# Designed miniproteins, single chains, continued (2), part 79

Each design is a single chain, and the fold is of that chain. pLDDT is the mean over its residues in the fold that is shown.

## One batch from the design tools (miniprotein)

Design m6906
Fold by ESMFold2-Fast:
Structure m6906 (fold): chain A 91 residues (1-91)
Amino acid sequence: SIEEILKEAEEKKEELLKFIEEAKKKLSEESRERVEKLKEEFEEHFERKKKEIEKAESEKEAERIYTIFLAYLLAVRSEVELLLRQDERKK
């Protein structure tokens, strides 16, 4: 259902935000600034995708939008993981 897709999207958003907050504790000041910008861009993207899912004409359309959202979420997570790896190598 569209309602279940919305719930899943919200849960995935919360998981990434929690990951980002934990990552910030281990990052340099420069990397923390970059991650904060990624977080802001991600939250704006989530709000847009959430509205698109809510307005979807079918469950199939909602699933397509959700898949695009997941791809973006994974890209943000990967960027944060790269920054963590880079900062660890500098220590």
Scores: mean pLDDT 87

Design m6907
Fold by ESMFold2-Fast:
Structure m6907 (fold): chain A 70 residues (1-70)
Amino acid sequence: MEEAEKAFEEGKEAFKKGDYETALKHYKEAIRLYLEAGDYEGAVRVAAEGSKAFKEVGRYDYAKELESLL
């Protein structure tokens, strides 16, 4: 659980820096870790927040990639 939260935080930090490719990688890792732990609510939260953020910057491809993991 802490590992998944850390990956989510790393994704948000990369996003703030404009490094969307690195942000996507960390968001995908956070979703994977939450799903492995059986925490579907955590996985949905990461996918929803990450997808919204990517849509706001015009990265619809990245938003769809996160949504497809659920």
Scores: mean pLDDT 86

Design m6908
Fold by ESMFold2-Fast:
Structure m6908 (fold): chain A 92 residues (1-92)
Amino acid sequence: SEAKKQAIELAKEAAEKARELAEKLKDDPEAKAHLLAAAENAERAAEALEKGDYQKAISLLIAAALLASTVPEAKETLELIKEALKAAEEAI
């Protein structure tokens, strides 16, 4: 489905943006750790979507969103995660 394809792409983009921002936040170890965890959860969500495990993917994207929401600079990353969530829910 188109929604599944979009959810996978958005989750991957969110992970890339989270990792990029984590490297920029060198002086904030907590923010960096939360962004790296958000990236890992988004990457795992993309893998779950590719396998058709929508429930697991949605749970992982919610976890990624919560982690990204703790970092004020991560607005773009959080928006991508939320868009991935909407696409994943639409794919069910």
Scores: mean pLDDT 90

Design m6910
Fold by ESMFold2-Fast:
Structure m6910 (fold): chain A 92 residues (1-92)
Amino acid sequence: MRVELTPEQRAEGERLLAEAKENADKISQAVDDLKAGKLSPEEARKIIEEGLEKVTEAANRLDALGPEFAAEATLYLIKAAVAKIEFDRILA
């Protein structure tokens, strides 16, 4: 069964995708800055944990809108998760 999004639902989905992308990019940048010695592990951890929570919240809301946004939301979740794994590896 295909659920067609209203213009309002599409606008909300685009807003949530932008939020997920921004936070996933912020997490990746924090890992890169940590590797470059521009951030402390404590500062990087805070950015990564807060960002991952926001990406997860946005992805859950996008999933509720239907499958049209689910694939792209999943890509941002994967990006955030990969950066978190890399962060944990650096601290090990």
Scores: mean pLDDT 82

Design m6911
Fold by ESMFold2-Fast:
Structure m6911 (fold): chain A 59 residues (1-59)
Amino acid sequence: ADDFAATPLDAAGTALRVSGVLTDEGAALLARLHPGARRLDLSQAPTLGAAGRAALATL
């Protein structure tokens, strides 16, 4: 289950800070809801596995 927050860091929404528990499903949802995102601060969400990182690499 996902329990994360994605906070825009710029007005264009291309930079996001992610905090909380981010799963592979949450990573895919994040990529879908924020297709313009190019920069992600994951320092607050270190629980991503390889599949989650691969999903975010499509941004």
Scores: mean pLDDT 67

Design m6912
Fold by ESMFold2-Fast:
Structure m6912 (fold): chain A 112 residues (1-112)
Amino acid sequence: EKEELLKKIEELEKRIKENPNDAESWYELGKLYARLGEIEKAIEAYKKAIEIKPSAQIYYNLGRLYYSLGKYKEAAEYFLKSLELDPKYTGAQMNLLELIANHGLQDYIDSL
């Protein structure tokens, strides 16, 4: 499994070198890095993807990664950006409510 993920990453890195504006390849790269626990690399890849083509799903994935790093304020901001693009994005709604309930972010969110 890990060897298969590393081979897919190498293939995606080659595709990105040929076409740096391929948002889908950056998104796939971010997903693979996240699966490997390479959280910082996953964040960088997702940020590249949203620079090219903003997506509620990618903002949601960024929120989850910042949450996994204990960066709850940044996680909340990305969940809010996900909801700005898709107000019905259930995953972002649920995680934002969890951050408010369990990490005391209501005042921070209200300040944005």
Scores: mean pLDDT 87

Design m6913
Fold by ESMFold2-Fast:
Structure m6913 (fold): chain A 89 residues (1-89)
Amino acid sequence: KKEELLRKAREYLEEAMRYTLEKDYEKAIEYAKKAAELAREAGDEEAAELAEAAVEAIEKAKENPDNVTLTVSAQLLLVAAIIEVDRAI
């Protein structure tokens, strides 16, 4: 069950990355939140915290869509969350 939750969290983090690049911030936030919930349910607190940090970064990018540094920060946090999920599987 934990591996299934982590695999779904990874898929949702990948979706969040895609939507952030497409500037669909609402979907990016939705998928990153789902990933954080699944990672926490699986007991991967580090991945959950990184996904939650990514949600905050995406929310800031949504408010400042011309600030590419915020989008890059969100992408880096999503990548870090994926790496932590992969370590736990």
Scores: mean pLDDT 86

Design m6914
Fold by ESMFold2-Fast:
Structure m6914 (fold): chain A 66 residues (1-66)
Amino acid sequence: MTREELLRKIAGLLGMAGLDLTPEEVARLIRERSPEARRVLQEALRMAEAFKASPEFIEAIRRLLE
């Protein structure tokens, strides 16, 4: 999975939760590493696991939370 694909997929998941973020805005949140960004990424991870997304995608989100 490319970084561009990862950002686009995270933006899609967050959009399903009512958070209309662009892939570039998701990238900015990841760079900031704020407590707010961490909560948003944790919610994306929880959604990906609940929807039984690909193991590659779930692992990629987990790496962003390190």
Scores: mean pLDDT 80

Design m6915
Fold by ESMFold2-Fast:
Structure m6915 (fold): chain A 84 residues (1-84)
Amino acid sequence: MISFEPLSPEVYERARKLVEEAQRAIEAGDKETAMAKLDELSDLLAPEVRKGNLQAAVWLLAVATEKAIMESSGELRVLPLPEP
């Protein structure tokens, strides 16, 4: 069984806030703000993925997928990320 090493509390709290801000922007129909928050989240998670954090890798993959869907389809959709 692969054990997920948890993100540091500081990184986790920042990731949670960025997800919440992106979700609110999506609910408001503000694609520009939603995409900006997803970019900030990706930048936050990328160095953690490089350190071998599997939780960060799963979140980064989910963020990249949703961002690509929103850019290609023009649809705004709720992020399928777990509640922090």
Scores: mean pLDDT 71

Design m6916
Fold by ESMFold2-Fast:
Structure m6916 (fold): chain A 105 residues (1-105)
Amino acid sequence: TKAAIEEIKKWAEELKKKGLGYRIAYDPAIEEEVRKLVEELQKEATDGPYYIGVTADPKTGKADTVALLEKVDGAAQVKKVFYVDGAPTFKSFTGDLKPIPANVV
């Protein structure tokens, strides 16, 4: 949990310092602490090619993966992946990261 929060903040700050627009996409079932953080960061989100994606363990709702994606020619490309301690090593993060629903914003 804490490690995922720190990586999300770190990558968001790096993108912000570079003047790069980003959005956040996350599993709606994610633990409340992470959800509150991504909702706050989404208020600063601009229309840009970068996405910070957060996935959750479907059984616990705890964050298990943080990924930085770039949209290139309409396709999402994974640039960085961080696995939270205890997450499955071979978790395939695909471009199936959904945009945040308007009702969550």
Scores: mean pLDDT 66

Design m6917
Fold by ESMFold2-Fast:
Structure m6917 (fold): chain A 65 residues (1-65)
Amino acid sequence: LEALARRSAARLPPPDEFLLSLPDEELRQKIEEARRLLETETNRAVRLAALVDILRLEGVLASRA
């Protein structure tokens, strides 16, 4: 599942200006919300989508030195 999420995130276009404009705190908040969803969600497709979102948001944070 995680490998599929990484592949999906890698295939997406670069983050748009909106995601790049969000402060680190907002990005961390969104990541935390997605992680909470993973704790309660049992549907594999929804879990995969949440993992892809987490990887994209973490990628934006990692791009900031």
Scores: mean pLDDT 71

Design m6918
Fold by ESMFold2-Fast:
Structure m6918 (fold): chain A 55 residues (1-55)
Amino acid sequence: VSREEALAAARAAVEVGRLLGNERLLAQATKLLDQVESGALSPEEAVARVDALGG
């Protein structure tokens, strides 16, 4: 998994949270996006966490 793919997945999760009005999903997805952007989370780990949020 590339950093670009992880960023895209996190951004997609933020978008879904925003569209659904799901406050918890939006907050968690935004945190994941920030962690990927800052390098605090690996791309592989970020994608796995995004998948866990989506069900």
Scores: mean pLDDT 79

Design m6919
Fold by ESMFold2-Fast:
Structure m6919 (fold): chain A 57 residues (1-57)
Amino acid sequence: MKSREEVIEELKAAGVSEEVAEAYAEELERSRKNGMEQTPELIEAENAAKREIALAP
């Protein structure tokens, strides 16, 4: 499984901003520790990342 830093790096390479990539990686770690719960924060961060990827040049 990819480390937090690797997840952030790949998201940034896909056109996601550093702030959104960090937020997603942080909530993903929280979800993993709590049995993979899809928290509202994780869903929000995932949607933000997907939106930026869709708008990336």
Scores: mean pLDDT 75

Design m6920
Fold by ESMFold2-Fast:
Structure m6920 (fold): chain A 80 residues (1-80)
Amino acid sequence: MSKELEKQIKEAEELAKINPEVAADQYFGLGKRALKEKDYELAAKAYSKALELKPSEEARKNLAEAYKKLGDFEKAKEAE
C-alpha cells in the first residue's frame, strides 16, 4: 500500500464523521486507484466503506471484482 493512499484513507475516515456523502466519494476514488495499483485489499476496504456511507451499483461491482482478485469468492458474490 502506498503512503499516499494510506493518508487519503485516514482523511476520508475523519471526513466521514462530518460529511459522509463526500467521504463516500473519496473512498470510491481511493478504491479505483488501489485497483489500478493492484492493491486489492485496499480496494476492497475503500469500496466497502464507500458503500457503508452511500449506495452505489458501480462501487458494488468494483468491490466484487476486488474480492475476486483476492480469491474471496463468497464475499464477491455477496457484494454483487
Scores: mean pLDDT 79

Design m6921
Fold by ESMFold2-Fast:
Structure m6921 (fold): chain A 67 residues (1-67)
Amino acid sequence: SAEARFREWLRTEVGLDEQAADDVLAHVREQDPDVSEAELEELARRIAAVVANGRAVRAEQARRAAA
């Protein structure tokens, strides 16, 4: 299913653990229970951008703390 692919994508490409991936999917389902596969793909790209930005911010904070 599209949801199973989205969960797998979150685990493999975004690096979330299984519980975090399930939490994201549950949140998406709460907002739109009938979300389409195309909409899940678009949401996946937006979530990936947010996660990547969060990782970059945390990496910068860790680098500054080490200085």
Scores: mean pLDDT 70

Design m6922
Fold by ESMFold2-Fast:
Structure m6922 (fold): chain A 59 residues (1-59)
Amino acid sequence: LSPEERAYRIAKALLEAGFDKETARRNTRAAMQALGLTLSDEELDKAVERAVEEIEKEK
């Protein structure tokens, strides 16, 4: 899996658990760092935004 796809999945799981967008973004960044995966701020933001949009559409 690409780092972007992994970040998207982590962010989506956090949003599904009831965390807000800012908390999901922060925790996704921390999780990626803990996994030793390098992802740019823009790539991380794009993955988180994709997850937010999917969750909002499902509601």
Scores: mean pLDDT 80

Design m6923
Fold by ESMFold2-Fast:
Structure m6923 (fold): chain A 80 residues (1-80)
Amino acid sequence: SKEEIAEEAVKLLREFVEKYPDDKLLQEMLAGAERALAEGDFETLKDILRGAIVYLEVNYKDDPFAQEVIKKLKELLEKL
């Protein structure tokens, strides 16, 4: 379901944010994603996730964990 896919995407973003707890912009993206999920606003969630993917590609491109998160978020985003 869309709800299960959305929850998996937010969980994955949360796991990444937990690895970089000092990155305030990632924390703000996560907070926005969690709010969108709670409200069932999948369009806002998709926009936030697209922004997160771009942010990770620019700022964490050398991190193998970021590469895995980007890949999986892109796959989940296509299913939303």
Scores: mean pLDDT 88

Design m6924
Fold by ESMFold2-Fast:
Structure m6924 (fold): chain A 57 residues (1-57)
Amino acid sequence: MEEGEKLFREGIELLKQGKIEEGKELMERGIAILSTESPVIGRVAEAEMKKALEKYK
């Protein structure tokens, strides 16, 4: 499993559990890794993070 994708998914799971700060940190680390592979994938992941934070905040 790609490390960036794994961290991003784990971050979303933490957000769903109410661990907002921990989830955000993992998602940001995942986005950083994904952005090194593709700027487009990184931007999509960043948009998903913002949407998830708005929903579970």
Scores: mean pLDDT 78

Design m6925
Fold by ESMFold2-Fast:
Structure m6925 (fold): chain A 82 residues (1-82)
Amino acid sequence: KEAEEALAKARAALAAGDYKAAAEAAKKALEAALELMKDPEKVKEAIGLVLAAIGLIIEAKLEAEKAGDEEGAAAAEKALGA
């Protein structure tokens, strides 16, 4: 839910070319997925969500760099540093 909603927002922002919003949404998804890892029953699900979020942050960074979007690239760098 929280992580999945944030992943959906990140994917939509990427499709729209809004790399800053994509990186910020993917960071929120990563944070929510890491919180799920505190629950032993949800660890397996959380690992998949963590990997998906990291992948979206990397994609947002690469697409922002290709587009010359310095704000998007900076947002993705910050998200990866968390």
Scores: mean pLDDT 81

Design m6926
Fold by ESMFold2-Fast:
Structure m6926 (fold): chain A 72 residues (1-72)
Amino acid sequence: MDEEILEGAEELFKKTVGEEELEEFKKKMEEEVKKVLEETGSEEEAEKVKEEYKKELVERALQAAKEYRAAQ
């Protein structure tokens, strides 16, 4: 489920916002996850950050899709 939702959100984001913006988002997520791991040493905290980024990606993709449809 989470994998399908993330994949769908990535495709939607790529279509509505752009591929370059998707790459920057993924890069930022990976940097934040790495930072949390270095600061806390906790895989659990790192997974929590990753989960928050997945939720943000889905929310941004849905918002961009709404704006795209309104502008079309």
Scores: mean pLDDT 76

Design m6927
Fold by ESMFold2-Fast:
Structure m6927 (fold): chain A 70 residues (1-70)
Amino acid sequence: MERLRITAPEGIQAVALTLLALSAPGVRSVRVTYDKEKNTVTIEVEGDAAAIAELEAWARSLPGVTVERL
């Protein structure tokens, strides 16, 4: 199983990323943390390799989004 951390500014991109992670086949768990002081959302996703690779590719296409493999 693969793990991915996505950090995005709060707003539509963070909402879209969270919904995509929740709906993606092969995703097993999603943890969302909001840092109110920084106005950032951290989305930690665990799933199969194919699901995580798709999420990573999509997230990396978005400006202002940081993605790291855990």
Scores: mean pLDDT 80

Design m6928
Fold by ESMFold2-Fast:
Structure m6928 (fold): chain A 55 residues (1-55)
Amino acid sequence: MEEAYKAGLEAAKTGKRAVVDARGLSKEEAERMGMEALMISRANGGTGPIDPDTS
């Protein structure tokens, strides 16, 4: 999970292209993790895709 989450986060920063390159076989899982990270980041009160643990 941690690896997929990190890959998804990086993909969000790069434009979702990195998730395909980083996790070709598990791109869907990485994308889901990245999407969730974005949602948490925004709900946490951030401007853009940042870690949910931003302290």
Scores: mean pLDDT 53

Design m6929
Fold by ESMFold2-Fast:
Structure m6929 (fold): chain A 74 residues (1-74)
Amino acid sequence: MAEVRAELEEARRLALEGVRALLEGRREEAIRLLEEAVRRLEELLARLPPDHPLRPEAEALLEGARRWLEVARA
């Protein structure tokens, strides 16, 4: 549990840094950070059982990161 939460928080940190970079006009850095957040969340979700209590939070964060990545790539 503690390791899963720590991985989720690290992915959230990367996503937030990516959004900040995008708002500051650093598009290439934003794409890199958001891609890393998406990758980490996909790996985490692949390892989590369907009934894991943190799965909904991880799925929501992944959806958000993917949406911002689309914005950064546009």
Scores: mean pLDDT 86

Design m6930
Fold by ESMFold2-Fast:
Structure m6930 (fold): chain A 98 residues (1-98)
Amino acid sequence: SLEERIRAMLSRDGSTSQEAVDAAIEEEFGLFDKDKDGVITKEELKAYYESLGLNPSDAAIDTVMSTFDKDKDGVITYEEFRAYLLEQAREMVDLMLS
């Protein structure tokens, strides 16, 4: 499933270059954000899954949403996605400089 693919990408974060991870995540975000609103809603995730010939359950969509939407505001923005990645990079730099 797409959910498992996304989890596999996230689990590779520690072993892949940051640029490779950033590029992969950016491409995935673009695939979900079909309307180019700069946000991924639960409805857009469902539409994306259906466009692939899948029949996703609400539980599966909720699991994908909760993986990215830590604030539980019901949407995943590109800024939220990017901010999360930048915070991870900053935390790593801070640990290296500490």
Scores: mean pLDDT 61

Design m6931
Fold by ESMFold2-Fast:
Structure m6931 (fold): chain A 94 residues (1-94)
Amino acid sequence: SKREEILERFDKVAEEYKKLKALDPENMEVIARGVDEETALEIARQAVLLAMLAGIPLSEDFELEVTDFRTGARYRVRIRKEGDKLVAEVERLD
């Protein structure tokens, strides 16, 4: 069933996201460019979630553009895996 396949993918993504979220303060390095560290961390977390929902493996380097709908600010997020941690570079585009 198409619905069963979607639910199984959702469960796997949710499980992996919970794992990453639990380790965020110690296992995610954020490099902020033209933005504060707190905002950069929030944008990086959203980029990781969006990549997982899109089926992009976190074992590969990826780049994603994220727009803050509240401010209209655009960010480029580059994610790479370095050992057991994720490194996120968040750059403001405007």
Scores: mean pLDDT 72

Design m6932
Fold by ESMFold2-Fast:
Formats: structure tokens, C-alpha cells, sequence
Structure m6932 (fold): chain A 64 residues (1-64)
């Protein structure tokens, strides 16, 4: 379904973006704990967005 494809794409893009950010932070000497926390927060935000959308909240409203 379109919704499933959207969720899979969002998950894929999130993971790809986090991998690129992790490579960048390796150069800056950011701790592994900070990187892990960033990934967890990003995953939580994506989950909240998808849950709100599932409950009928529009993406425009979620962006506020």
C-alpha cells in the first residue's frame, strides 16, 4: 500500500541519514553515547510522526 511504502521509505531515509551523520561525527570526535542518543531521539520523532498521521493528523499539522 502507499502508506506502507511511505513508512518504509521514511525508515530507509532515516537510517541512511544517521549513517552519514555518524561518519561525519567520527571526524569530530563526538562520543558514541551522544551518537546513540541522537539516533534514539530521531527514531522516536519518526515514530511519533507516523503515529499521529495514523490517528488522522495531517503532516502539515504535525510540522507545527
Amino acid sequence: SEQEKKEELAKFLQELTLELIEEYYKKGGVSDEEKKKFKEEAEKLVKEILEKHRKGVSFEEIKK
Scores: mean pLDDT 67

Design m6933
Fold by ESMFold2-Fast:
Structure m6933 (fold): chain A 94 residues (1-94)
Amino acid sequence: SEMEKRRRYLEILLKLTEDFLQARKEIDKNKNDIEKMESILAKFEETARQYLKELEELDLPPEKLASIRRYIEGQVKTLKEYFDKKKEEIKKKN
């Protein structure tokens, strides 16, 4: 049903937001460990791909799915930029 699709869509986006915030928190906790921060980023990228697959199964209109994909990819890029800044901070200390 359309109501169930909307509920699931919103649920996925809320979970993505929670996972993003947790990933940032974990990066901050591991700011002196480049490999650990990189693994956290990779984990979030994997999670984002899984959410996109779930959204695809909902048979959403193509334009809506494309918009959501851009949003999710934007979240991944934001986390990558955050990681890159932390990585550069470590390199400047060496």
Scores: mean pLDDT 84

Design m6934
Fold by ESMFold2-Fast:
Structure m6934 (fold): chain A 63 residues (1-63)
Amino acid sequence: MKYIATKPVKPTQDLEGKILELLQLSGKPLSASEIAEKLGLPQSTVSKTLRKLEKKGLVKRVK
């Protein structure tokens, strides 16, 4: 499962901001494992954060 940013947000130093910035800069859907590899974070942490961002409407899952 891959994710895209649904709207622009300002960069922040927190984990949510780093994930959103990466998704916006890549311009294409990324999986949790791809985001984890690029940011040097555990995939479980990235997946949890992506679910939280999806509930806020800041990212969308794509098939």
Scores: mean pLDDT 75

Design m6935
Fold by ESMFold2-Fast:
Structure m6935 (fold): chain A 70 residues (1-70)
Amino acid sequence: SEKDKVLKEFEEKVKEILKKFKEGKLSAEEAAEKMLELGKEVIEKYPELREQVEEIMDKASKEIEKLIEE
């Protein structure tokens, strides 16, 4: 479905942001800002996907926090 495709594309973009953060190409703040903007765009177009988008962002945010607290 279109919704499954949108969620998959969002998850892939979040993974790319995390990869750039891990490579030192993005700060934690820049990574968080990019994820929030992408998530906001998805939720504005597909409000029914809010929970799934928030789950993907929460998982990514926890990965960033673990790396910066090390």
Scores: mean pLDDT 83

Design m6936
Fold by ESMFold2-Fast:
Structure m6936 (fold): chain A 69 residues (1-69)
Amino acid sequence: DKADAYLAAAEATGGLERSDHLGNLAILVYKLAKEKRWDEIDRVLERASPEAQRAIQAAIENVKVHEEM
C-alpha cells in the first residue's frame, strides 16, 4: 500500500540507491517495523536494490534490538 506507492515514486526519480531515497526508505521501514507491518517491509525488500536492501536490513536490526527491551 503506502510502501508500494513510495517505491513507485522512487523508481520514477532514479531508483532506491540514491542517497535521498535511502534515507527516506530507512525512516519508512523503521515505522513499518515498529507497527509490525512485516508484509509491507517484505514487498519493499522484494523490489529493493542491493544498497536499499542494506539500508532496510539496518533499520530492521535496530528495531529488533530495541523492541526486545
Scores: mean pLDDT 65

Design m6937
Fold by ESMFold2-Fast:
Structure m6937 (fold): chain A 65 residues (1-65)
Amino acid sequence: SEAKVEEALANLKAAYGLSDEKAEKLRPYVEAELEENPDADVSSTAFQLRVLERAAADDPTLLDA
């Protein structure tokens, strides 16, 4: 769900103090997590951690800028 992706990005931005640009870079990782678990609670710390772990595994410098 597009709405669920947007909600997840908003929650990550709020939780980790990310800029709009940095939060947008997490979109493909949010989509990947929701593809495997469409019923995931996007406000949970567990969900947020899995998104960040996927991002770091793909590009460890993604959040360093």
Scores: mean pLDDT 82

Design m6938
Fold by ESMFold2-Fast:
Structure m6938 (fold): chain A 58 residues (1-58)
Amino acid sequence: MAELLRRGAEELREEYPELAEKALEAVEKGDLKEALDYIVEGTLLLAKEAIDKIIAEK
């Protein structure tokens, strides 16, 4: 489980390094719920940016 959260955080590093770092720190401290929250927020931000780019770029 911690490994899955760590991988999720690593995926966020390219776009949101601050969120990825906080998620990794939470995993190291054993705060798996906190790490999950950061990962979820990061993935939602990525999805929003992708959608915003599509509707705005055209």
Scores: mean pLDDT 75

Design m6939
Fold by ESMFold2-Fast:
Structure m6939 (fold): chain A 97 residues (1-97)
Amino acid sequence: DRVARESAETTAIVDRLAALLLAGDEEGLREEFIRVMIERYGLSEERAKALFDLWLNNENFDTKEVGEQMLKLKPDDNMYVALALFNAARLKAEALA
């Protein structure tokens, strides 16, 4: 089942990112995030790095400020999906902390 496979892969990525966040492994988190963004969502390395840095620095900011910064990056649908995936990983890590 394609949908079940895609769902399982998404869950595995969220779990891996959340584990790296809980461990405080910022370099491993950055490497895994960038790899997923390039391989799964087709982002360029430059865009993947910019998206990661935006999320890392905006954990305490509102949706409007993050939205304004996203517009400056000229976001496509894949960048928004990537942002949602990272947010899910952070929420999971916070729930487990």
Scores: mean pLDDT 70

Design m6940
Fold by ESMFold2-Fast:
Structure m6940 (fold): chain A 94 residues (1-94)
Amino acid sequence: HMVVRAIFRVTADSKEAAEKAAQKLAELLGRLPGVIRVDAGVVSDTEARVVAIFESPEALERFLAEHYPAVKAEVLSIPGVKSVELEEVTEFPA
């Protein structure tokens, strides 16, 4: 079967805001039944990346349709966070 790697980019006014946003995004993603793994890290003083592995393309589609708007809104509510964007989606065999 196929699994999906999704990379989310977070931009913020400060490293602290980027770290908080990445942690919050990882926590929210990690609660979803279709998510196998989540890794988060800061890449600069104003940017963080969160990588999530979804169990299937269907799990990612459900997330984007049903949960992503609320997840994005919650992360954007953190003071100093500027953007949350789905940057890359890659399908690969499990």
Scores: mean pLDDT 87

Design m6941
Fold by ESMFold2-Fast:
Structure m6941 (fold): chain A 55 residues (1-55)
Amino acid sequence: SDAFEEAWRLAEEAARAAREGDLETALRLYQKAIETASDFPRLKAELERARAALE
């Protein structure tokens, strides 16, 4: 689905930002990915854990 693909794309961008040390961008993109993944509980949980690991 478009929303699932968008959430994955945002998560990949967030992971890239985190690797580059841009934590502000990474947290923002993970938040957007989590919101986009509202109907996908497993993906949402993974994204929530990934975001929490950056705090």
Scores: mean pLDDT 85

